# Designed miniproteins, single chains: the designs that were tried, part 44

Each design is a single chain, and the fold is of that chain. pLDDT is the mean over its residues in the fold that is shown.

## One batch from the design tools (miniprotein)

Design m1610
Fold by ESMFold2-Fast:
Structure m1610 (fold): chain A 59 residues (1-59)
Amino acid sequence: MLEEVYEKARELGLRDPERARRLKEVAERSLPFQSPQGQKELEAFIRGAEEGVEEAERR
């Protein structure tokens, strides 16, 4: 489910912000090549990773 992808990405951003940022960049570059469903999954990942990193950087 999209929510699971988002939550896992947010957890990654909290635990390892540097890795989350790198994976987010790869996901953003991959968006144009994905199916509509794949785009939704990558968008959920990007959103989760970004929020996780932001939260980690506030600590």
Scores: mean pLDDT 80

Design m1611
Fold by ESMFold2-Fast:
Order: sequence, then C-alpha cells, then structure tokens
Structure m1611 (fold): chain A 58 residues (1-58)
Amino acid sequence: DMEEKRQLLKEVLKKLLASQAELAELLGLDPATYSRATRAELAGELPPGYVIQLALKA
C-alpha cells in the first residue's frame, strides 16, 4: 500500500530529523543546515549522498 509506505516514510523522516539534530550537536555541525539538507535529500530534492558530503566537510 503506497499510502501506508508514504506515512511510514513521514514518520521515519521526523525521527531522522530529531536524530540529526542530536548528531550535529555532538559533532559540532550546524544542526539547522544539516537537518534541512537531510530532509531535502529524503524528499528527493537533493542528489543521493549530499548529506554524507556535507557531513564530511564538517
């Protein structure tokens, strides 16, 4: 069921954004930029691996 999968992805995205904020704080990254980039990549607005590249630059 595509709608159930979309709802699951939405829940995973919410949890990922919370986890990304915690990770960014621990690593000394800009949490707002990192979280926005993660969300955009998951939404297909950025190429795959962009968040990994952003993290490596920090």
Scores: mean pLDDT 62

Design m1612
Fold by ESMFold2-Fast:
Structure m1612 (fold): chain A 89 residues (1-89)
Amino acid sequence: ASEKEREALLLEAEASLHLMGAYIYKKMGDLKGAVEHLKKAIEKLEEALKLYEEEAKETGSEQAKANAEAVREAIEKLKEELEELEKKL
């Protein structure tokens, strides 16, 4: 993987840690804590998306394009989850 792809993978790993945090807080009934962690996960994924999109544009990498599409889909689903969770606040 390129340097940008490695950086994007690290950002995806950070997002995964925040998704685990959101899950734990939801199980505890702390919806505010869950929302805060979900927002941070989305933020990290949006940073990863930018790096994959830049790599795809600069190199034409099919893998970077595929990774960008997967991350974009994940962001969309998480934003839907965030909206539903915020309605309960």
Scores: mean pLDDT 88

Design m1613
Fold by ESMFold2-Fast:
Structure m1613 (fold): chain A 65 residues (1-65)
Amino acid sequence: SEIEKLLEEARELIEKGDDDKAIELIGKALKKLLGVEVSKEAIREAAESVGGLLSLIDKMLELSK
């Protein structure tokens, strides 16, 4: 899945400390999942609501199986 690939790449970027690039890839994955563009600010807000960027990625990966 292209969504899974984007989310795994985003996860690796967070582990390297590159949160900005990770958020960009999460945004691309969300556009593919939802069909709408999501701002970086909205992605940060969503991540905060689920316990962080890694938690958001893990939940999205589970949905992309």
Scores: mean pLDDT 81

Design m1614
Fold by ESMFold2-Fast:
Structure m1614 (fold): chain A 80 residues (1-80)
Amino acid sequence: MEEEKKLEELNVQGDKLMTEGMKAAFEGKREEAIAQFQKALDTYNTAVELAEKLNMPERTIRLLRSQANNAQSFVDALKA
């Protein structure tokens, strides 16, 4: 119960960080955008580890990994 709530909180926080990163990127704030996307990546990776520990359905784990990969792609694109 507590760990499932933490997983939901991590997913919400990751989504918020992605939104903040996209807003910063749109405003030309490259360093701020990179920092937000990096935080989103770290948050989604923590969510993946927790989901695996909780034996969540494979579909749920794949979705979280996809979100982490998207955050990584934004970091890589902005650093290039």
Scores: mean pLDDT 87

Design m1615
Fold by ESMFold2-Fast:
Structure m1615 (fold): chain A 72 residues (1-72)
Amino acid sequence: MKEKIEQFKAELDKAVEEAVARGMTREEILKRISDILSKAAKEINVDDPEAVAELQRIAQEISARYRELLAA
């Protein structure tokens, strides 16, 4: 589980970095983040609170890293 969650984190970081580099709009970047997080959430076993907490932590970390982009 943790390995899979780490892969989602890497995919999110890479996708956002590439979208920003390509000059995608804030709306398009938010949609990509939402789509990846939605996919990850569907694959997370809700009976594993540690996996759910880790996914939420990754989402918060991504939001913090791109806070200025999301606010602008």
Scores: mean pLDDT 69

Design m1616
Fold by ESMFold2-Fast:
Structure m1616 (fold): chain A 81 residues (1-81)
Amino acid sequence: KKELLEKALELVKKALEALQAGDVETAIRLLEEALKLAKEAGAPEVILNGIEKAIQLLREGDVTAALAAVHDVIEELEKLL
């Protein structure tokens, strides 16, 4: 549903802001909530896999790769909305 995808996009954008501020813990929490909403909305696998990849990269400490993954997720969500 559009409302859930719009909320997921807001959360992913806030996660990007948290990462730019160096707050990895907040970014992970926001991405986990965005993933939950995206799954409920029936988002395409490219978005679901993108969010899951970003979370995994952050847990592994690869902030640079995670930033790229988050940016890609934002682009894909914006294309859907």
Scores: mean pLDDT 85

Design m1617
Fold by ESMFold2-Fast:
Structure m1617 (fold): chain A 92 residues (1-92)
Amino acid sequence: ATEEERRDGVLEMVRSLVDDAIAEAKAKGITDPEELRNFIAEKLQEAADRFRAMPHPNRELADAFERVAKLLKEEGLTPDQAVAHVEAELRA
């Protein structure tokens, strides 16, 4: 795969996990925007830890998940804004 194909694959996985986390949060009745951001960030951090701890770590994917989690928790960005920010960084 090309570098572009690898980047696109990372972004697709990030978007998929964010969408899954949003769906799970809604199923649990989380309606507060701050609680939603914190929930999504926790799920992304858990995913980052899993991919980093595996026998053949996917560090690029783990780093991407961790960065989105930090943008949600520390910068207060919306999920869409956090994903867009990471996409811009990966394109640079």
Scores: mean pLDDT 83

Design m1618
Fold by ESMFold2-Fast:
Structure m1618 (fold): chain A 99 residues (1-99)
Amino acid sequence: SFEEFLKKLKEIVDEGFARLEKATTPEEIRDAADEMTRKIVELIQEAKKKGLTNEEIIKAIDFIIDYLRERAAQATPEQQEALDRVIDALKTIKNKLKK
């Protein structure tokens, strides 16, 4: 369902932030952000297989971008830069779904 998909997306973001909080090097910060992006992409692909529409997926992506921005406001500059890259990746995915 849409609600389950959104819940799982939020769980991935929360796990990613927990990993970012433990990251002490630029490499660990990058790896945490890249893993978050990969897990989100995999979940989107699974949602499409389960019959979610592109419109539902786009709506969930918009909610997650806002959630990431809210969380990023409290993050370090290095974490914010990595999170901005995650947001840009999600915007790219969203634009592909609008085609």
Scores: mean pLDDT 84

Design m1619
Fold by ESMFold2-Fast:
Structure m1619 (fold): chain A 95 residues (1-95)
Amino acid sequence: DTTLFLLNAARTGLGLVDLPEELREEFSKIIDEVRKLYREGKITLEKIQSYRDKIEELFEKALEHTKDNPLQRREVEAARDAFLAALDEIEKEVK
């Protein structure tokens, strides 16, 4: 399952980054919510857009926190790409 693979890749990548605990918890909550709704077949286009907006806000905070560490910033960018790709895959399935 490409969607679950991408969600797991985002979660794992963020686990390698030294982020504030509160920010780490917010990421985990959103990723776990998306995974749950996807597995239950309850994710809608409206929810996908809401999760895009929320996760982009969290990634902006993570990129600012890692701005002086190029290796960690790259991990944050890779995690962002993986999560957005997961949402794109779900959007294709919610025709």
Scores: mean pLDDT 85

Design m1620
Fold by ESMFold2-Fast:
Structure m1620 (fold): chain A 68 residues (1-68)
Amino acid sequence: SGAEKLKELAEEYGKDPRIKAELKGDKELILTTTLSVEEQIGIALRIIGDYPDLEVEIKGNEIIVRVK
């Protein structure tokens, strides 16, 4: 399910000390980062590639992942 995919992403990216992963219920994951813009774009592209049924948006220092 989408919620399981968000939980897997939170566990994967939450291991990086430069990323704070926060689940907002079952439909949204917020990754707050101290990464460069280029690094954030790389993560967003990887998530879209691995999970094409998820929506990804970058807002400043946040990568927001949502179930469609």
Scores: mean pLDDT 87

Design m1621
Fold by ESMFold2-Fast:
Structure m1621 (fold): chain A 90 residues (1-90)
Amino acid sequence: LEERRKELEEKIIKFLKEVLGLSDEEIEKLKEEVKSLSAQELDDKVTSFEEAVAYGLALLLVQIPKLRTEEQLEIAEKAFEELKEEYEKY
């Protein structure tokens, strides 16, 4: 489970860096924002589709350490694949 969580985190970080072009500092800033802001405040900050995907992926990254079962991790993995596919269609 822990190894699989790490693999998912690495895949999301790689996508944020290689596809969206974000730095480690920018990723950490997004993680802090999704932890501190309400859903409405996050929605108000999103001005582009690329920002929506970046915030969605940052939210997944923040949730991964809280996942306790294989079923929860499977849901998170599916959410990442859905966000990736949606971005690729755009």
Scores: mean pLDDT 77

Design m1622
Fold by ESMFold2-Fast:
Structure m1622 (fold): chain A 68 residues (1-68)
Amino acid sequence: MSKEIIEKLKRISELKRKVEELNTEEGKLAIEKARQLVSKAADAYNSGNYEEALKLLEEAIKVLEEVL
């Protein structure tokens, strides 16, 4: 579980960097939404809700991919 979460966080960081390079308002909003989802995922993980954490990280990935 922790390994999968780390890998998803790495992917989010990479996607966020690519979206930042686009320098668009839509991209900035997607980055903010992804950051909020990552924060919620961290809270879910710390409370033992690993399935919820993984779903939130996957949603963050999708949000960033939609603007690329």
Scores: mean pLDDT 84

Design m1623
Fold by ESMFold2-Fast:
Structure m1623 (fold): chain A 65 residues (1-65)
Amino acid sequence: SERGKQLLAQAEEAIKKGDIKTAMALIGELHRLGYISDSQAEELVRALAYGDYERALELLKEIAE
């Protein structure tokens, strides 16, 4: 889905900029629209909450591929 790809790219950009509020909102939208699973959403939110941005970016890349 083009929308899913756009949201993933926006989430990645937000994390890279340190805009965690926007990244969290985008992850919530990805999950609500069914582009990511419950476990993927949980892992992303946990990584961001712990400040593990490297882990969050790796997970987004895996999801996008």
Scores: mean pLDDT 88

Design m1624
Fold by ESMFold2-Fast:
Structure m1624 (fold): chain A 57 residues (1-57)
Amino acid sequence: TEEAQELFREARRLVLEDDDPERARELLRRGLELEGVPADQIDDSVTVAVRHLQSRR
């Protein structure tokens, strides 16, 4: 969805530009919820996504 895409873009900015992974995790979690990712997979997906973005920094 468009809202989830906007959340993912902002989360990427927070990690890469602002170095604010905690806020990025919250936005990623909301975006994944909007896309219907199962709750039991959200925390792991967020952790992997943040680590991946941090490795690109």
Scores: mean pLDDT 80

Design m1625
Fold by ESMFold2-Fast:
Structure m1625 (fold): chain A 88 residues (1-88)
Amino acid sequence: SEKEEIYQQLQSLLPELIREALESGKEYLEAEDIRRFAEKYLGVTLSEQEALDWLLRLQQLLGLEVNGKISREELEEFEKLFEKSKLP
């Protein structure tokens, strides 16, 4: 489905999303950050619920607390992991 394709595209761009979040000085990556990023980089408008759904699914997949927020410390660990993989 289109929703699943967008979610996959967001996951592939996660290193860039994390980099921008860290550069902005954000304490947490939240649903609103996902929505703004999707509009900026994919030209798509996600609902608040769709952005939150993606974030919660990501947290569950990665074994994090499923609370709709990824901390700066967790973002830094993901950045290290993705840099090691040389993902674009």
Scores: mean pLDDT 78

Design m1626
Fold by ESMFold2-Fast:
Structure m1626 (fold): chain A 55 residues (1-55)
Amino acid sequence: SKEKKIESLKEFKELLDRQYEEAKKNMTPEQVAEFQKRYDELKKKIDEEIEKLKK
């Protein structure tokens, strides 16, 4: 169902946030900045998919 897919995407975002926090502990400041940019883009795409599923 659409509702179940939305729930899974929200859980995926939460898991990604935890994984990102762990990963950045072992990165240089330059790597953190680049990784943050890519991570923000990925989260935006997930939010767009959630919005699509609501229609």
Scores: mean pLDDT 81

Design m1627
Fold by ESMFold2-Fast:
Structure m1627 (fold): chain A 82 residues (1-82)
Amino acid sequence: SEEVEEAKKLAEKAVDTAIRIVKEDNSPFARDLAAALVAMTVAVIERSGNEEAAKEAYKIVGDRLEKEGLFPDLAKWLKEKA
């Protein structure tokens, strides 16, 4: 569906941005901002009520965070929801 495709694009954009923030700064503030951006983006998609969109977002974000070695607890939590 169009909503699932838009959710995937938003999830990819959010995780790409989060990775860039951490790579540029790596301060506790930058890490907290990156984690918050990802968590808020997933929460917005989840609040749409579209379970397929939410599962795709969990998978995209969880897989990318795990691959980059970032926020391991968050990555695990998201992958368990997918």
Scores: mean pLDDT 87

Design m1628
Fold by ESMFold2-Fast:
Structure m1628 (fold): chain A 80 residues (1-80)
Amino acid sequence: SEVEKELKKLLDETLDSIKPELSDEEYELVKQAFEAVVKGDEEKVKEILEKLKEKLSEDDYEYLKGLVENAIKARKALLE
């Protein structure tokens, strides 16, 4: 859908901005979380956030969780 394409573009730009701060494994998990947000797969988002919590420091986890939560809000705003 057009909404999914626009949301993906915004999230890809966010990923590019944070890429230098992440390991390759952390980057891939955040990318997967954003793709799950674009698709509206809330269960997949939850599973990936649990994996990120195990991999990241508490500060980095809370930061990325905030980005994912903002992405979910953006998706809902675009669909309403």
Scores: mean pLDDT 79

Design m1629
Fold by ESMFold2-Fast:
Structure m1629 (fold): chain A 85 residues (1-85)
Amino acid sequence: LLEEAAELAAKGEEAFAAGDYEEALRLFTEAAELAARLDTPEGRALLAGSLDNQARAAAALGDDERAAALRAEARRLVAEGAAAA
């Protein structure tokens, strides 16, 4: 799961670099879904990163409201992880 989620995130970055923002958003969303299943600190960090990357792709598509919501969720996960440590 962690390796699969990381691979999807890497493919998402490649799609983003190519200007395929819809494909990048899809790949980052799949990476976040897999990372969420891990129930580990590493999975939580990858989930937060994937949410930030989804926000970047959403913003590139002009969806600033979705981008803001995704960034807020990523910040919440980081804060929760810090409190749990």
Scores: mean pLDDT 79

Design m1630
Fold by ESMFold2-Fast:
Structure m1630 (fold): chain A 85 residues (1-85)
Amino acid sequence: MTPEEEKKLREEVLIAFGRMAAAVQRLILARELAKAESEEERRRAIEESRRELREMAEKLIELAKKEGSEEAIEEIRRLEEEVLA
């Protein structure tokens, strides 16, 4: 595998992790909302989910910056925005 192919593979892996993280976070939030017995519990679940998603996105963006991939950074930002919408 060439260094260029290896870099491309690392980019694709970061984007794939971003997609998986977004999907998993949506499932966790849906499950917590289904379990919420009060408005306060629902609010807390949403706020915690959004906090965890932002922290994960920031970590993935830092990894993408180290790889020099603007495309991965933009895709991770887009996935974060979609989940928070």
Scores: mean pLDDT 76

Design m1631
Fold by ESMFold2-Fast:
Structure m1631 (fold): chain A 74 residues (1-74)
Amino acid sequence: TDALVAAVLAQLDAAERQVDEALAAGLISEEEAEEIRALLERVREALRAGDLAAARAALEEASAAIARAGDRAR
């Protein structure tokens, strides 16, 4: 259980870093960054509630949103 929580937290940290880097590079808008950060907040809320399945699902949604934002970047 602790190992799974640690893995989700590591993925969450990596996703947050990707959003910060993309925003700093001008690859995504502040609006897109806020949308992705809202999804990452859902991951944190699920982890706080002890719902690892919900946390993983929310993290997958956040990863998909990051990929879509990257595809839209000019």
Scores: mean pLDDT 78

Design m1632
Fold by ESMFold2-Fast:
Structure m1632 (fold): chain A 68 residues (1-68)
Amino acid sequence: TPEEAVKKAKSELLKDPDDPEKWVAYVEALVAAGEPARAAAVARGVLTNHGDKFTPEQRARLEAIAAL
C-alpha cells in the first residue's frame, strides 16, 4: 500500500539520513500516499538545509514536490 511505502521509505531514511536518494524516495512516497502538503513541507525543508547535496535530477524532483 502507499502507507507501507511511506513506512519503508522513512525506515530507510532513518538508517541513512545522509543519502539524498532516501529523502527523494520519502517525499515521493508521501505524495503517493495522498499527503502532498506534508511532502511539499519536507521537500522545502531539505532543499533549504541540504540542497547542495542533491544532484540536478534529485533537486528538480524535490522542487516539483515543494511546489505542491
Scores: mean pLDDT 82

Design m1633
Fold by ESMFold2-Fast:
Structure m1633 (fold): chain A 80 residues (1-80)
Amino acid sequence: SRARERRAAALYTAAMILAIAARNGEVSALRAAVENARRVAELGDREGAAEALERVARAAEELGDEELAREARELAEEVR
């Protein structure tokens, strides 16, 4: 449905923006990015969700949050 596709696109974009914000020191944005990526997967965009989660994992590694980086990578594998 168009509504579902639009919601998935909006959440994907939000996750990408939040991952970028996290790289600038907004650690709380990483958690929000993971949540938005999970919702993208629930709406059926598994590839978009995996891509967003991999970006979150890279941002988490750069910030030294190894636990969140690991969780995001595992989720990316799961949603594919």
Scores: mean pLDDT 75

Design m1634
Fold by ESMFold2-Fast:
Structure m1634 (fold): chain A 108 residues (1-108)
Amino acid sequence: MENKEKLQKKIKEAGEEVSRAGGHAGRALDLVRRAQTPEDIARAQRHIDEALEEVKKAKELMKEAKNLADQIPEYKDEVDKQVKTFEDNIKRIEELIAEARARLAALA
């Protein structure tokens, strides 16, 4: 099935964007917590911006994957489970971004 390959690619790409977002969010929070220089603050802001863009990309890829899975009933349950895992991870990433932003605002 042609749609199976497209679905697998979208799920993989969504997972990669979630992973990148988590890395950038964690790095931003670490930099803000240990901020000693204006360069640390600027780097934290860049990581926040990158994490936000990666979360946005992940959400779009997850939406595309769900739409494809609706056309492949045999994969729907597996895709719904994977997307739920990504949604839970994104929620944690958004919490890290919010904490990093709040801490960064307190330094301004």
Scores: mean pLDDT 87

Design m1635
Fold by ESMFold2-Fast:
Structure m1635 (fold): chain A 68 residues (1-68)
Amino acid sequence: KEEILEKFEERLNELGKETVSIEEIIKILKEIGVSEEVINEIKERLEQIGEEVSKELALEILRYVLNS
């Protein structure tokens, strides 16, 4: 799970953005091999926040779901 978080952070940094869209987050999670079940849980949580989130918040949500 730590490896998944590291890969996710690296992919977010490659975008060069302070904030990322939910669609971009979902694409990255699929590319790094996160399961559809985990992706759906993250998507539901992100949709409650808005259309874009900070990189830090995206990482926190992924960490929370992976440790649930």
Scores: mean pLDDT 78

Design m1636
Fold by ESMFold2-Fast:
Structure m1636 (fold): chain A 66 residues (1-66)
Amino acid sequence: SEAQRYLERGKQLLAEGKYEEAVKDFEKAIELDPDNAEAHYNRGIAYAKLGKLPKAAEDFAKAQAL
């Protein structure tokens, strides 16, 4: 699926330390599949790496609820 392609590319960017680009891909994955716990969780990691702690906490909470 398109959501899965964005999720996988986002995960690769996250592994490469490209946190801002990873966030954009996870945002697209979530736009296409809002209930994707893995996309919320990984966007949370990227936000945490960027020092955006309140946004990271929100994404981790959503991932746990899904």
Scores: mean pLDDT 89

Design m1637
Fold by ESMFold2-Fast:
Structure m1637 (fold): chain A 55 residues (1-55)
Amino acid sequence: SIADALGGAAADRAGVRALLAGASREEATKQSVEAGIKAGSPEAGRRAADNLLAT
């Protein structure tokens, strides 16, 4: 859905931004999930977090 796409983009942006700022993978994962939830798609945020942990 469009909400999932927008949520995923927000989550990915938050995670990458956190990593570039020197945050740990764990902290970046938390920020990704929160950004996804805030954008209205907790599932998209969780998927982004799983991808970060898998890398």
Scores: mean pLDDT 72

Design m1638
Fold by ESMFold2-Fast:
Structure m1638 (fold): chain A 79 residues (1-79)
Amino acid sequence: SERRRRAIELLREALKAAEEGNGEEAVRLATEAARLLGGEAAAASAEAGFTELRDQGNLEELKAALRTAIRRLEEQLAA
């Protein structure tokens, strides 16, 4: 699915932003990936969850969540 490939690309960009300490950009990109996969409801849920992790200063947990999402989507794309 091209939608899943684009979502993986956005999540990889989000992970890079988080690794560079840019939690705001990471949340924005992860929210866009969620929107592609599940529409506005998924985007709202992802934004809330990732914003919470960002606001807690928990960039390691944010990076872990992004890596898990990327891996799951890659597994789904390979199937």
Scores: mean pLDDT 85

Design m1639
Fold by ESMFold2-Fast:
Structure m1639 (fold): chain A 60 residues (1-60)
Amino acid sequence: MKKKAKAVRDFRAASPEFLDVKKGDEVEILERRAGGWVKAKNLKTGKEGWVPEHLLEEIE
């Protein structure tokens, strides 16, 4: 079952490997890694990238 999360604050990607999110954006969690990073897809923009785990609140 794929997990969904909501961004609790804005995050700006400094490079293409990271994911831009705005507060309230829903993301699909694709992968988790040690060190507090998750690879996610932003359901609003369709883009994928790495986001700090602490910025995401799981909703599904």
Scores: mean pLDDT 78

Design m1640
Fold by ESMFold2-Fast:
Structure m1640 (fold): chain A 91 residues (1-91)
Amino acid sequence: SLAETHKNLGNLYQNLGNYDEAIASYQKALFILNELEPSPEVDELRATVLNNLGNVYQNLGNYEEAIKAYQLGLTLFPNNEGLKNSLAAVL
């Protein structure tokens, strides 16, 4: 899907250390996902993108934005272990 493509681009940029491009790509993925009909696949992808976006902000030392991304993810997906673990690591 187009959302998966933008998530994969974000992952590639993050691995290269291109954090600004990673953030832009993850934000594009979230924009697309927020317009899709709810489904388990869409929800899992949204949780993954929010966790990855938070991780990029954490790598930049922008802990406020990292916390916001993880908390938004947990508001939407309260049982997501990745988001719980990521949030615990920055608090």
Scores: mean pLDDT 86

Design m1641
Fold by ESMFold2-Fast:
Structure m1641 (fold): chain A 50 residues (1-50)
Amino acid sequence: MKKVKVRSGDGTAEERIRKLGGKILKHEGNYIIAEVPEDKIKELPDVVEE
């Protein structure tokens, strides 16, 4: 798994992360910090940092 920062703008990012087998670590303002399987990162919209 790899730690990523994802923009939470539409409210679906958390659900998408969980569906891809990721784990939510924390919320940071308008962003979600999560651990996601590396092969699934490309399926996440609005990834801003890896």
Scores: mean pLDDT 76

Design m1642
Fold by ESMFold2-Fast:
Structure m1642 (fold): chain A 75 residues (1-75)
Amino acid sequence: EPSLEEEAEALERIAELAEERGAPEAARIARRGAEAARAGDFSRAPALEEEARALSPEDQRVLAEAIAEVGEAYA
């Protein structure tokens, strides 16, 4: 069970990977998720999920791959 700070750190790592791989909008969403995690404010989760669904298929793929890669590092 990661702390909120550890969850925020993971989301920031996801954002870095997404930005490096040419998906800056996906990175922006991940950074917003990290801010919400640090604040303990999960009321923004539905809005962030809608923003993620509005990404291009390519950006969605980059985001999903970054999530899987960061999750693997914490497993």
Scores: mean pLDDT 78

Design m1644
Fold by ESMFold2-Fast:
Structure m1644 (fold): chain A 66 residues (1-66)
Amino acid sequence: SEEEVREWIREKSDLPEEQLEKRFALNREIADTLLEIGRDYLEWLLEKATSPQAKARIEADLERLR
């Protein structure tokens, strides 16, 4: 999970908690932006997909990004 990753980073890092919080906030903003781009790309691929198997896989990936 995201919290498990954050805990792992805290264990490995000598950075002050305040600096870690700022980095986590920035990383979340970047991740959210990448997820938005990923969703748009998958929606475009779904529109172009012709095989039932391809459509099912793309729809499953879109559900994961909700």
Scores: mean pLDDT 76

Design m1645
Fold by ESMFold2-Fast:
Structure m1645 (fold): chain A 85 residues (1-85)
Amino acid sequence: STEDVLRYLEEVLEKLKKYKEEAEKKGDEELVKKIEEYIKEIEEEIEELKELLEKGEELPVEREIGLKLRAIGILLDVELLLKKA
């Protein structure tokens, strides 16, 4: 459901904020910037989903899957980069 996707993206956003804090503590300025770009992407998606819910509209299932897979990919990218240093 659109509500479940929104909740998942909010959980991903919280994880990205923690990963940004870890990257900042390590002085990895390039990774901090990359995480900030991912945070902006997820925040924009969250706002889109909130607008849809206010209109009483639901996302198609294929769009829900696409958003979740993208968010998983973002988390994996950041987690792998944090482990390389």
Scores: mean pLDDT 87

Design m1646
Fold by ESMFold2-Fast:
Structure m1646 (fold): chain A 72 residues (1-72)
Amino acid sequence: SSLSAAQIAAFEAEFARFDTDGDGVLSRAELRRLLESLGFRPTDEEIAALDRDGDGVVDWDEFLELLTALRL
């Protein structure tokens, strides 16, 4: 199911809060902290699988697609 506009806005704000260097991407460490704040306990392998480009960072589009794929 697609996220609502209000849910997207809330997650965008949360993404921006964990984007401490303001470059529009999250490092794997920042992504882990964000997911842990949502009650998840991801492994290093799960974090690596979420990094679709394999460049060590996750952009907003990759994060948004992840949220729509999660069983929540």
Scores: mean pLDDT 71

